# Ledger of designs, part 2: designed miniproteins, single chains, continued (5)

Each design is a single chain, and the fold is of that chain. pLDDT is the mean over its residues in the fold that is shown.

## One batch from the design tools (miniprotein)

Design m16038
Fold by ESMFold2-Fast:
Structure m16038 (fold): chain A 84 residues (1-84)
Amino acid sequence: DPAEELERAKRAIEESLEDLINHAFALEEKLRLGRVTPAERELARYVIEQMRKHKDVEVTFVTDGETVTVTFSELAERLEELLK
């Protein structure tokens, strides 16, 4: 059931910043590839809302051997742009 799966994902995101970050990156990749369901678009809007509540939190990660740091505000803006 897509509605139940969406509600479970929202709950996990609300309880864990790690789950919020992981969902944000997964959704960003899917949005860039143009391969998202309506439920995933709704989840992305929820992720944006949760990230804006934690505006000053920074995420530092290693991709392709380079260290990258982004704020939750910057990540939320990137997701919002991809949803247009």
Scores: mean pLDDT 80

Design m16039
Fold by ESMFold2-Fast:
Structure m16039 (fold): chain A 59 residues (1-59)
Amino acid sequence: SAAKKAAREEVIKETAEKLREIGDQTDKVLTLAKKLRDEKGLSPEEALKIAAKELGIKL
């Protein structure tokens, strides 16, 4: 029914907004990790760990 569709769309919209916020934080981590990898030759995994720690973001 229309009511069930509206409720489902609301949940999807809220989930998408939360994922966008997580995406913004992820982009910052990835950008810093790439810089660390390019400058210091670190592995992708090590660069990500250091970038996340520097930004205070959990992986």
Scores: mean pLDDT 72

Design m16040
Fold by ESMFold2-Fast:
Structure m16040 (fold): chain A 70 residues (1-70)
Amino acid sequence: ERKERLEKKINEARELVKKLVDMGKTQAAEEAVKLINEAKEAYERGDFDRAEQLVNKAIELAKKAIEEAK
């Protein structure tokens, strides 16, 4: 279901944030956390489209920061 898929994506974004913190990418981690929190707020109010857009943006930002560190 879409709710379970969003929850999984939020968890994925959270794991990427942990990796960014471990790598010392503090600013990228902070930006991703902000997007994750906004996605959770959208999810709580039932705005699943916005929640998905925000969590996807968090994942993309985190992946890009990790890739740039290699």
Scores: mean pLDDT 82

Design m16041
Fold by ESMFold2-Fast:
Structure m16041 (fold): chain A 57 residues (1-57)
Amino acid sequence: REELLRRLMELGALLTGKAAELVAAKKEGNEEEVKRLEEEIERLQKEIEEVEAKLKA
């Protein structure tokens, strides 16, 4: 359980960092980087949901 809480905190920090990179990439008009970051954010969100589901069990 403690490991799952730590993982959730780590994923939240990564998500925040990727969201900031996404904003920068959109401002620069780098469509390839935007797509890459959106995919990474989607994967992080899915992992967060999986960790939250395990915490509820």
Scores: mean pLDDT 81

Design m16042
Fold by ESMFold2-Fast:
Structure m16042 (fold): chain A 62 residues (1-62)
Amino acid sequence: DVASLRAQAERYEQAVANAEKAIELAKTDPDAEGLIEGYQKALDLFRRKAEEYRAQADAVAA
């Protein structure tokens, strides 16, 4: 249903914001430098999922 699709979109949109902050912090912390590649891959996945669920929610709501 549209509520479930919206909830999924919102979760991934929030995950995108959190991943962006994690990457920014990792760039300033030498102990976390090795995590940046993993965070970038996670960010790409979260952006794709957020877009997919948002599009599906909008299509169902129309």
Scores: mean pLDDT 82

Design m16043
Fold by ESMFold2-Fast:
Structure m16043 (fold): chain A 70 residues (1-70)
Amino acid sequence: SVLERALKSDEAMRKMILSVSVHEGNLDTVRGLLEAGVKLSKQELLTLADIAENLGREEVAELLRKAAEA
């Protein structure tokens, strides 16, 4: 699966896969990567949340905003 490959990749590749998954609205992959502890700043998380919201990916946007508040 995309998530399994991402988790075995380096941090830069995991961030790239997270960004693509946000654009595609792949909630399961976004959740899995955040739970695995992919390292993003609060600003990076909020930027991705804004992108998700603009694309109509409301659940992904909410998940990213909650991660930024952690």
Scores: mean pLDDT 80

Design m16044
Fold by ESMFold2-Fast:
Structure m16044 (fold): chain A 84 residues (1-84)
Amino acid sequence: MEEAEELEKKGEELYKEGKYKEATYYYGKAAQLYWDSGDYKKTAELSKKAADYALEYYKKTGDEVFKQAAEQARAAAEQAEKKL
């Protein structure tokens, strides 16, 4: 099992490369692992990043799946913040 920090770093590298779709995926996976470990602050931070990157991919491509992904990631961030 990959550690949440490793997945977060991979997401950051992909974002810097302009690979927003892949960056969204890795940030989402890292957020899930942080949630499972009880790190709700990190979950909220990474879910917000995933939402922003999914929205950027939607703006560039018109892919409605990523608009939905952005909405789901925002909801996940709000749920994590309620645990704080």
Scores: mean pLDDT 80

Design m16045
Fold by ESMFold2-Fast:
Structure m16045 (fold): chain A 60 residues (1-60)
Amino acid sequence: SSKEEEIKRVEEELRRELERLRRELDEADAAGDRQAVLAKVAAMLRAIGDAEERILAIRR
């Protein structure tokens, strides 16, 4: 269905965003930048929450 395709797009976008943030987190961790690491963790949590809300909206 079109809703299922929209959800798959949101999940694919989230997956790519999380892959990018994980790379950035690894770089910050390697540099010993604790504030940057925490910022990347916070960004990952926000991205997950935003994707969840988008999926719930599509299903309505």
Scores: mean pLDDT 89

Design m16046
Fold by ESMFold2-Fast:
Structure m16046 (fold): chain A 62 residues (1-62)
Amino acid sequence: MEKIPEEELRDFVLELTRGILIAEGYDREIVDKAVEEVRKIADSLTPQEIRDRVVELVEKLA
């Protein structure tokens, strides 16, 4: 029964997105940079926006 606090859900989405991108073959250092940049603004984003921002940054940096 999930009443996951929004902050914990955002962190979960960041880590899940990181794992997926690394599994897809993106460079770990690029993914880590993107995750850390998005983490700085995560409090202002929805879980879906967090995922989309990380993917956008990884594609831009790769």
Scores: mean pLDDT 78

Design m16047
Fold by ESMFold2-Fast:
Structure m16047 (fold): chain A 74 residues (1-74)
Amino acid sequence: APSPEQQLAALFEEIKKVLNDESLSAEEQLEKIQALLGEGVALIRSITDPEKKAALEARLRKLGAEASEAIVKR
């Protein structure tokens, strides 16, 4: 089974794909990204290594902020 870290890496790539999908409305992009961010938070909770957890939390926060900015700019 994929590890939480592997699942989170796939999740980050999915968020980037949603942001680059111009066929989606801004509202559809926001809904999909919010769902993916929620999944990311759940995956981060399952990570036991505090250094990896902190790094992945920071990456998820940064990606969420970048996603919100990109959608508002449309």
Scores: mean pLDDT 81

Design m16048
Fold by ESMFold2-Fast:
Structure m16048 (fold): chain A 61 residues (1-61)
Amino acid sequence: VKLSLEEVEIIWEAMEEATREAKEKGETDPEKRAELARKLMLERGIPEEKVEFFMERLSSP
């Protein structure tokens, strides 16, 4: 999967915001936190294929 520099920046910003919101709400469930990040990435125009590629990398070191 090919990510542009702009898409990578959007993904990282979405992940930062998702983490921030989860902490503010007291959400500790990693699955729900991951779903929030995915939702924010999609809302910002990142295609689902690219979101899934990035999320898989976060799950498997």
Scores: mean pLDDT 76

Design m16049
Fold by ESMFold2-Fast:
Structure m16049 (fold): chain A 65 residues (1-65)
Amino acid sequence: GGKEGIELLKKGYEGKGTGEDVDEGIELMGKAAKEKGYEYVLKLAEEAFGELGEQVAGLAESAGA
């Protein structure tokens, strides 16, 4: 789900994950955006990444398309 995607993205951005973790996280967030809407994903990304949340949510939407 969207929260699982956020945890994978956080792991990747903290340098503790691989590029595959980041890609999987973006794909999971993209699926969450399709099922629950962009606003749901934007809120999760903003809670996890603050001012970077909009950029993260945009990447997830693009991967979900």
Scores: mean pLDDT 74

Design m16050
Fold by ESMFold2-Fast:
Structure m16050 (fold): chain A 70 residues (1-70)
Amino acid sequence: GEPTPEETERNAKIVKTTNDVVEALEKGDYEKAREILEKNKLSPEEKRAILTAVANYLGIPVEEVEEKVK
């Protein structure tokens, strides 16, 4: 079925947050990446999804992304 409006908004938030984190990490701005994750008040599952997507985009392990945004 078609996603609900709430699911669409949640998915848009995840995509936007992923892109913002990738941009910050590519600039070496680890503090900014951390702020983006904290500001968005993500659930543990949403945070995991975002960090996994960031890791896939950058071609590094998710554990390395987690280390960078501690």
Scores: mean pLDDT 79

Design m16051
Fold by ESMFold2-Fast:
Structure m16051 (fold): chain A 62 residues (1-62)
Amino acid sequence: SALEEEKKRMEKLGEEFAKRAKEETGVDLEIEVEVLSETTLRVTRKVGDEETVTLVDVTERL
């Protein structure tokens, strides 16, 4: 499904982004992608004890 492909894409981009952030800033960044519903992905970024959560809606063109 489009949602599963988007999840895989976001996971791959998150891994690359975390690697670059570590190289450029020295900050350990963990990125986690979860399927929250059939239309929504949950992206969690962790830096030490701080968490940022972003919801991504995948329905805008389907």
Scores: mean pLDDT 72

Design m16052
Fold by ESMFold2-Fast:
Structure m16052 (fold): chain A 55 residues (1-55)
Amino acid sequence: AMEEAIDRVAERVIELVKAGTPLAQAALDAIRWAKEEGIPFDVAVEGVKRAIERV
């Protein structure tokens, strides 16, 4: 549940960065997407942090 949501946010950031989106913009876009998806803000932030560790 929470771990799966974190991974989905991380995957979205990584996908955007691989497509040429700057990291800061990719993170903001992923957080906005997460809010629309009903993912809590703190969980979305953990997803972004995980993506930064992997990119």
Scores: mean pLDDT 83

Design m16053
Fold by ESMFold2-Fast:
Structure m16053 (fold): chain A 64 residues (1-64)
Amino acid sequence: GSEIEELLEEIERLLVEGLVRGKISVEQAKAFSARIHEAEKLEDEEEQIRRLREIKEEVKKLLE
C-alpha cells in the first residue's frame, strides 16, 4: 500500500493495543480518530503523512 495506508494501519494497531492494555481510554481513542479523519481531508499527501506521523508518535508515547 501507500505510505498513508501503512501509517493508518500502524496507528490502528497501536490504538487497539492501547485500548486492550488500558493505556488509552475510549475518549482518547475517539480524539485520535477525529484527528485522523481531519488529516485524511487534506489534499496535500505530504501534509497528510506529517499529521499521521505526529498522531502515531503521540499514540506510541501513551503505550510507553
Scores: mean pLDDT 85

Design m16054
Fold by ESMFold2-Fast:
Structure m16054 (fold): chain A 58 residues (1-58)
Amino acid sequence: HVEEAKEALKAGNYEEALKHAREALERDPRNAEAARVYMQAATELGREEEAHLELERR
């Protein structure tokens, strides 16, 4: 869920943050907080383009 994604992001665990944010978006594609965490984690991992494409599919 989004809270788990936010905690992972805060801890610097960007891969876990990305995973939890994606799971939150699968449950609620309109979850702006999950989308924000997804973008931040993907940016840290150098995967910004993948994140943009993923969010645009909604």
Scores: mean pLDDT 75

Design m16055
Fold by ESMFold2-Fast:
Structure m16055 (fold): chain A 86 residues (1-86)
Amino acid sequence: ALAEAAEQLRKLAEELEKLARIAEELGYEELARVLREAAEHARLAAEALEAGDLEAALEHAARGSELVERAADEYPEALAAIGEKL
């Protein structure tokens, strides 16, 4: 259960890092930075879950979610351009 959640968060971190690289290649440097920060929080949330620290895991998950929401709200055109390449 928690180990499965941690694995999903690690996969999310990898996908966010991949999107950040594509964003950077297309010249969306600020979006790339936001996505990398979201990836780092997803990774830290996974590590906290594996350590049994639910409070830290929720804190990092919340911060990562906020960054993803911000990316969607502030960079919709950039995200659409990245989606065209997926």
Scores: mean pLDDT 84

Design m16057
Fold by ESMFold2-Fast:
Structure m16057 (fold): chain A 92 residues (1-92)
Amino acid sequence: SSSVVKHVAEAMEATRKAGGSVSAEIKGDTLTITLKGADEEAIEHAREAAEAAKEEGLKAELKVEGDTVTLTISGLSPTSITAIALIAIGLS
């Protein structure tokens, strides 16, 4: 899950750098990340996050609609969810 957190962080950072916005929603063990105004770099990092999640045996779904990216991951540890949520609200 460290790999998932890393790639999600990279996707969020690239989105913010492109002038876009990021949000994260938690429901149980399912995390939904929405990137608005994502550039090609942000989309690529989101794909890397989805692949890393699948390699760890997690369920991951990536939807790309123009410059809007929705990444849904289920089965993440509470520690990984907390790390991603803190990054999404702009803390560390």
Scores: mean pLDDT 83

Design m16058
Fold by ESMFold2-Fast:
Parts: structure tokens; C-alpha cells; sequence
Structure m16058 (fold): chain A 55 residues (1-55)
């Protein structure tokens, strides 16, 4: 996964943790498009990044 896609997915995870669900969804979608992932795969990847970052 590219660094750009990872940054978008991590930002989505951060926004989701803040309760900004619509913004989180947009960032996860952008990360999915750049990373060549399905939206479900991107969501799982974002969750993994959040766990690794201590969110």
C-alpha cells in the first residue's frame, strides 16, 4: 500500500474516532481508490492502522 493511501486511511480512522463519520468515510474512500482496495478492505486496513497508532 502506498504512503499516500496509508495517510488517507489513517486520517479516516482518526476522524472516525472523533465521531466525524461522514468525513471519515470520504477519506477511507479516497484511500481505497489510491490504494486499489475495495471499500471494505480499506475499512479493515484503516482499523489496523488505528490499532497500530494506539487509537
Amino acid sequence: LSEEARELLLKGAELGAEGRVEEARRYVKQGAEIGGLSIDEAGLYAAGLAAKAGL
Scores: mean pLDDT 81

Design m16059
Fold by ESMFold2-Fast:
Structure m16059 (fold): chain A 95 residues (1-95)
Amino acid sequence: MSEEELELEIEVAMALMSLAVNRLALETLLAKPEPDPEELRELREALEETRRRLEELLERAESLPESPLVEEIKEELREALREVEELLARLEEAL
């Protein structure tokens, strides 16, 4: 495992944690009969930032030499990007 792979793994873990927090926030807001449009807009901005971060991390992973860890990271990032698009779609329906 290279230093670059370790740094990427840490940054990916942090981005995935941000996504998990955003998911919980959306579930909490959508559980309300009338979600606050301001809170939904703030969450949309947070999800868009998480998406940008995940896209940047995927680009970095694609620039690294192939290894089992790098391939696992790429798949985790692609899964996370699919989830953020689903969360954004659900949020737009609530707005």
Scores: mean pLDDT 85

Design m16060
Fold by ESMFold2-Fast:
Structure m16060 (fold): chain A 65 residues (1-65)
Amino acid sequence: SKADQAVVKGVRALEEGKYDEAIKYFEEAVKLDPSLKGAQYLLDYARALKEGNEEEAEKYRIKAS
């Protein structure tokens, strides 16, 4: 699905340290399929990484796995 493609692009952006790009793709995934709870957790994870909030990032990383 388009939502799954957005998640794949978001994860690739995270791997490259491109947090703003990752946030954009995960926001797109959540908009396309709000039932993908994993995409919402990945969005929160990417936001926490951008802010340098390690505690918040770990919380959402666990929820996304």
Scores: mean pLDDT 86

Design m16061
Fold by ESMFold2-Fast:
Structure m16061 (fold): chain A 76 residues (1-76)
Amino acid sequence: MKLSDEELENEILISMGRMYLSLAKKLMEQGKYEEAKELAEKAIELFESADPKDPEAQEGIEEAKKLKKEAEEKLA
């Protein structure tokens, strides 16, 4: 069974969001908090562009928002 084109586009958005989120986490570990914040914001945008009923997108938004907040706290 293959996903429809619409479902594939949603999976691409979620995959890209997870990619940016993963890179943002790596930047946090490296002390690059401003860059981590920027990538977390991009991840939020990608997940918000996905299906709002998708649990993976919802979890991604929560995780990215938490990471953004942590980066902002380190920059303060």
Scores: mean pLDDT 81

Design m16062
Fold by ESMFold2-Fast:
Structure m16062 (fold): chain A 73 residues (1-73)
Amino acid sequence: MIENLSDEEVDRLIEGAREMIEKAREALKNGDKSTAASYITAAYIYATMLKLAGREDEAEEIRKEVDEIVKEM
């Protein structure tokens, strides 16, 4: 499990997840649901890594944002 990450490494995972969410929203605005689905999957992977690193609250926030985007697809 990826649970022994530094705070800096965790911050990079959060930034990565947010970037994927932004790219997913942009793809949806352009009508590209397939590309949006790929970015959503990547954001979900980042959220899973955050949960494994003991950052459950931050992982939950990312998953909620992903779920909102999925509802728009």
Scores: mean pLDDT 80

Design m16063
Fold by ESMFold2-Fast:
Structure m16063 (fold): chain A 57 residues (1-57)
Amino acid sequence: MSEEIKELVEKNPEITDEDVELAIKAAEGWAKALGLPDSMIDPLTLMLLYAETLGLR
């Protein structure tokens, strides 16, 4: 898990470890569907968690 994801979780206490795991799984699925390397999973996870903090569905 990247430092950016850790900072986001610490700053947003509404984000649980389970939310992070779900975001990682979603990011893994998207990366696989788009043919992206595993290195893209952390950035995608961060984007999904950021969307969560903004109240996006």
Scores: mean pLDDT 73

Design m16064
Fold by ESMFold2-Fast:
Structure m16064 (fold): chain A 68 residues (1-68)
Amino acid sequence: EVEELKKKAEELIKEARDYLNETLARAAQSTGAEMAALLRDAVDYIRKTNQEAESLLKKAEELEKEKK
């Protein structure tokens, strides 16, 4: 299941990248207030997603050290 944790982390990072690209494209078509809101939501989402991915990777590393 170590490989499952790594795959989940990679998927989260990919999803965050795709979300960022989509949000930047949307922000470019938005008003100043709407753009600021979209960017803030994107930053919060990416931060949370990166923390989750990092936690999964650290858990996978710990399990690998204990794995026979």
Scores: mean pLDDT 78

Design m16065
Fold by ESMFold2-Fast:
Structure m16065 (fold): chain A 67 residues (1-67)
Amino acid sequence: SEEDIKKLLEKIKNAKNDFELAMAILGLADVLKDEELRKRAEEIVTKLLSGEKVPKEELDELVKEAL
């Protein structure tokens, strides 16, 4: 719904860390049914959960693809 999209966009804007940002984008991709964005967000979430460092450039590209 449009309300779910607005809520997720606010979460992206107000994310305090990379994990919150990636999780919010993953949620947005699910609502939009954007399979490519979902796969990219899921990959970044998986890296963060495994303790891997994600470059800022990769996160910036994810945000650009979401918006």
Scores: mean pLDDT 82

Design m16066
Fold by ESMFold2-Fast:
Structure m16066 (fold): chain A 61 residues (1-61)
Amino acid sequence: SEAAYREGRALAEAGRLEEAARRIVDLSLQGKNAEARALAEGVREATGVDATALAVRVYLA
């Protein structure tokens, strides 16, 4: 969604990448996979960072 995309961009611009990664995991666990992908896309476009890879690291830690 546009809201999740903007949230991802805002978190990335603020340097809050760990929070963005945790948010992606949380959305996925709720079954909100489209929103999780939109948030990850926002982070990627703002910083070039693969937020999905960060989410996997947070989950495995």
Scores: mean pLDDT 77

Design m16067
Fold by ESMFold2-Fast:
Formats: structure tokens, sequence, C-alpha cells
Structure m16067 (fold): chain A 65 residues (1-65)
């Protein structure tokens, strides 16, 4: 599916660029011509990734040493 391939490319680019902000991810998805539902899903995924990273940083900082 063309949409899935484009989503995979977008998600890969977001990861390579270190984009964790939902709005930035949505902006990039819109620039790639993604449907609004995909734009929102990509934003949610970026926000979830950002939360996971913050939890990992907190755990590492508080429980290392």
Amino acid sequence: EKEREEINKLMRELAERGILDGEEARKLARERGMPERVVEAVGEAAEARARGLELAKTLAAEYTG
C-alpha cells in the first residue's frame, strides 16, 4: 500500500532527525501529503516516543549509581 510505504519512510525520517514533537511530526506529515488521520496518528506516535524517551532518561538518571 502506497500510504503504508510513505508512513514507513516518514517514521524513519522522524527517527533519523530525532523529531519527538507531535506538532513537528504532524507538520512533516502534512508536507508529505499524508491524509489528516495519518497526520494525527504520526503525531501521536512521536509524542508516545517522546514520553518513552523521557521515562528512560528519568530511570537512567535516578537509578544509575
Scores: mean pLDDT 74

Design m16068
Fold by ESMFold2-Fast:
Order: C-alpha cells, then structure tokens, then sequence
Structure m16068 (fold): chain A 65 residues (1-65)
C-alpha cells in the first residue's frame, strides 16, 4: 500500500545508499519514494517532505553517475 511512512522509509534508504556511494541504488530508491509519496497524497505533510527529500537525493545521485 502507498503510505507516507513507506515513502519516508524509501527516502531514508535512498539517503543511506547515497552516503555509501551507491548512486544507482540511491537513484532507484529515490524515484520509488517519489512515486509512493505522490500516491499517498499531496496534502500529507510527511508524504510531501519525503518527496522533496527524495528529489534532492535523486538529483545528487544523478550528478555522481
């Protein structure tokens, strides 16, 4: 199920992959986090924050690839 908590967990894992230098995994997880956050609802503050963080991780990971 698409939930704000699931999006936050995916964004957290994407950030961990980014810190570990695993840029492909960071990109994949960030894209999934954005998808789940959008499905969870745009009015959900946790979902919105998770999508925002994941977009930043995606951009940074892509800059390293």
Amino acid sequence: AATAEAAAELARRAAEALRAGDYETAKQLSVEAIRVAEAAGRSDALAAASAHGARKIQELAESKL
Scores: mean pLDDT 80

Design m16069
Fold by ESMFold2-Fast:
Structure m16069 (fold): chain A 90 residues (1-90)
Amino acid sequence: MIEIELEFPVRPMTPEEFLARSAEIYQEALKKVQELAKEKGLKTVPIGRVEARVEDGVVHVRLTSEKEGTPEAAAMQIAFAAHRAMGAAM
């Protein structure tokens, strides 16, 4: 089973900045997932269960494979998990 672990720095932010940062995290996650797929010669990547927490100004996201999907689907799961963790920490 392939797991994806990513870290995103965060800072205290307004609701407007929070939405902008969520979009940035999606783009960063998509790039990292696409790079991982390319390096491993994969057409699909692990998707399914995502866990996220905020610790010391960093969002830690772990994606555990329950099924395979597109890099875009994986990036979306990672971004939404990070968004929820950031919102809970505000």
Scores: mean pLDDT 74

Design m16070
Fold by ESMFold2-Fast:
Structure m16070 (fold): chain A 99 residues (1-99)
Amino acid sequence: SLRKKAEEKLKEAEKKLKEAEKLLAQGKAAFEAGDYATAISLYTQAIDKVKEAIAYANLARILGKNDPELVKRADELLKRANELLKEAVDNLKKAQAAA
């Protein structure tokens, strides 16, 4: 069913977002240690994972478009993903400037 496919895409989006959060935290630790090259690599990987999460969440929203609860869950996940993307990009710029 489209509902089950939308729920599967939301689960994939949540998984990618958690992977991005872990990479961002590791990047911050590298930055605090003065390892700017590692921080840049980890922040870049975090950005890629956030973009994957956004793609899955957008697909879930399309598949679940006639289910208000699925649309709401996708929109909430997209909001979280866009906030994390901004944080990762801002941290990447700081690491690039410090390198």
Scores: mean pLDDT 92

Design m16071
Fold by ESMFold2-Fast:
Structure m16071 (fold): chain A 58 residues (1-58)
Amino acid sequence: EERKLILRLIGLKLRLIGLELDLELAKERGAPEEEIERLEKEIEEVRREIEEIEEKLK
């Protein structure tokens, strides 16, 4: 269902913005390496999902 994919895409893009902000703030505060690595992995996963949905909507 195309509309459902579009809504999911918007949600993923908003989540990506939030995760990128959290990562920047975590690095600024000197957060533990494990937490920074986890945020980086989650960002990569979200980017992958965004790419997959965008390809389906072409």
Scores: mean pLDDT 84

Design m16073
Fold by ESMFold2-Fast:
Structure m16073 (fold): chain A 66 residues (1-66)
Amino acid sequence: MASAERFRELAREAEEKGELLLARQLRVVAAAIENGDIGELDEAQLAAVVEALRRNAEVQREREAA
């Protein structure tokens, strides 16, 4: 599966779990890959980006709650 397809799949899963901020960020990355703004990612790079986005969404939620 292409990197963009994988990010769209993960965005769908995040949205189903109510993680709307994470889902939005994942869709933005998928669109950037599809538009050629970001090159194709290997599986390790894709995993690293997903972890970074999850961490960022968590930090943003903590800042908004505090």
Scores: mean pLDDT 76

Design m16074
Fold by ESMFold2-Fast:
Structure m16074 (fold): chain A 61 residues (1-61)
Amino acid sequence: AGEEAAQLLRDAREGKITPEELAKRTGVSLEEAQEIYDLVRNSTSPEAVARAGARLLAALE
């Protein structure tokens, strides 16, 4: 779970995964996947990125 969440976070930051694919893999809504995607791609805040990672981890549990 933790390793998968970290990999999904990295793939989202690098643009290797779309919000639709993120939603499909985690089971979160497309809206939540878009929020996570936007946070990791557009935010310079380490705290925002950490929160995105925590949301992915919670979704995979």
Scores: mean pLDDT 76

Design m16075
Fold by ESMFold2-Fast:
Structure m16075 (fold): chain A 71 residues (1-71)
Amino acid sequence: MAEIEALRREVEAQLEAAKEELADRPEIVELIERTREEIRRAIAAAADAEEALRAALELVARLQEEIAALL
């Protein structure tokens, strides 16, 4: 499970950094927090590290698209 734990830490760190950088945009902060929770659930439900990585990347890509639409 080391790969999944490393993925969780990396994703959480990146989302927290993005939230701090965009703290003046509450709608974007809310999107980041919502996506973070979805990523945590997807990783917890994944059968293996590959599935967890794929799910996390898909959710991050969706978040990037949603943030771009707000900018």
Scores: mean pLDDT 78

Design m16076
Fold by ESMFold2-Fast:
Structure m16076 (fold): chain A 64 residues (1-64)
Amino acid sequence: SVDEHLARDAEGFKKLAEELFEQAKKADPNSDEYIALSVTALLMAGVSGDEELLKKIREEIEKL
């Protein structure tokens, strides 16, 4: 099947965002690794269109 719509991959992007953010939480919060993983997680959450997930990840980062 040809995937031509971002909405068809929304669940994949949501799962990727969650996995990346879990990896970020395991990293040193002062490391470049944490920044790279958390920024990518935010981007994937944004692309997925899940505003609640995006807000959740952003608020967790801001609490650090």
Scores: mean pLDDT 75

Design m16077
Fold by ESMFold2-Fast:
Structure m16077 (fold): chain A 58 residues (1-58)
Amino acid sequence: KEEKELRQKLADYINETLALDPSRAPELVEAARIAEETGPKEGYERAKKLYDRVKAEH
């Protein structure tokens, strides 16, 4: 399955979002937790949504 790619994408979005806006750290921690508890796809989708918002603000 695509778990390896989704985990890599999750990490990339977390790092990029933190670089743009470190105040989002708690929300990114939540995305990582969702990836562990529910699945990497759900965590990735949450991180991407946050990244898209932060990117639009900058």
Scores: mean pLDDT 78

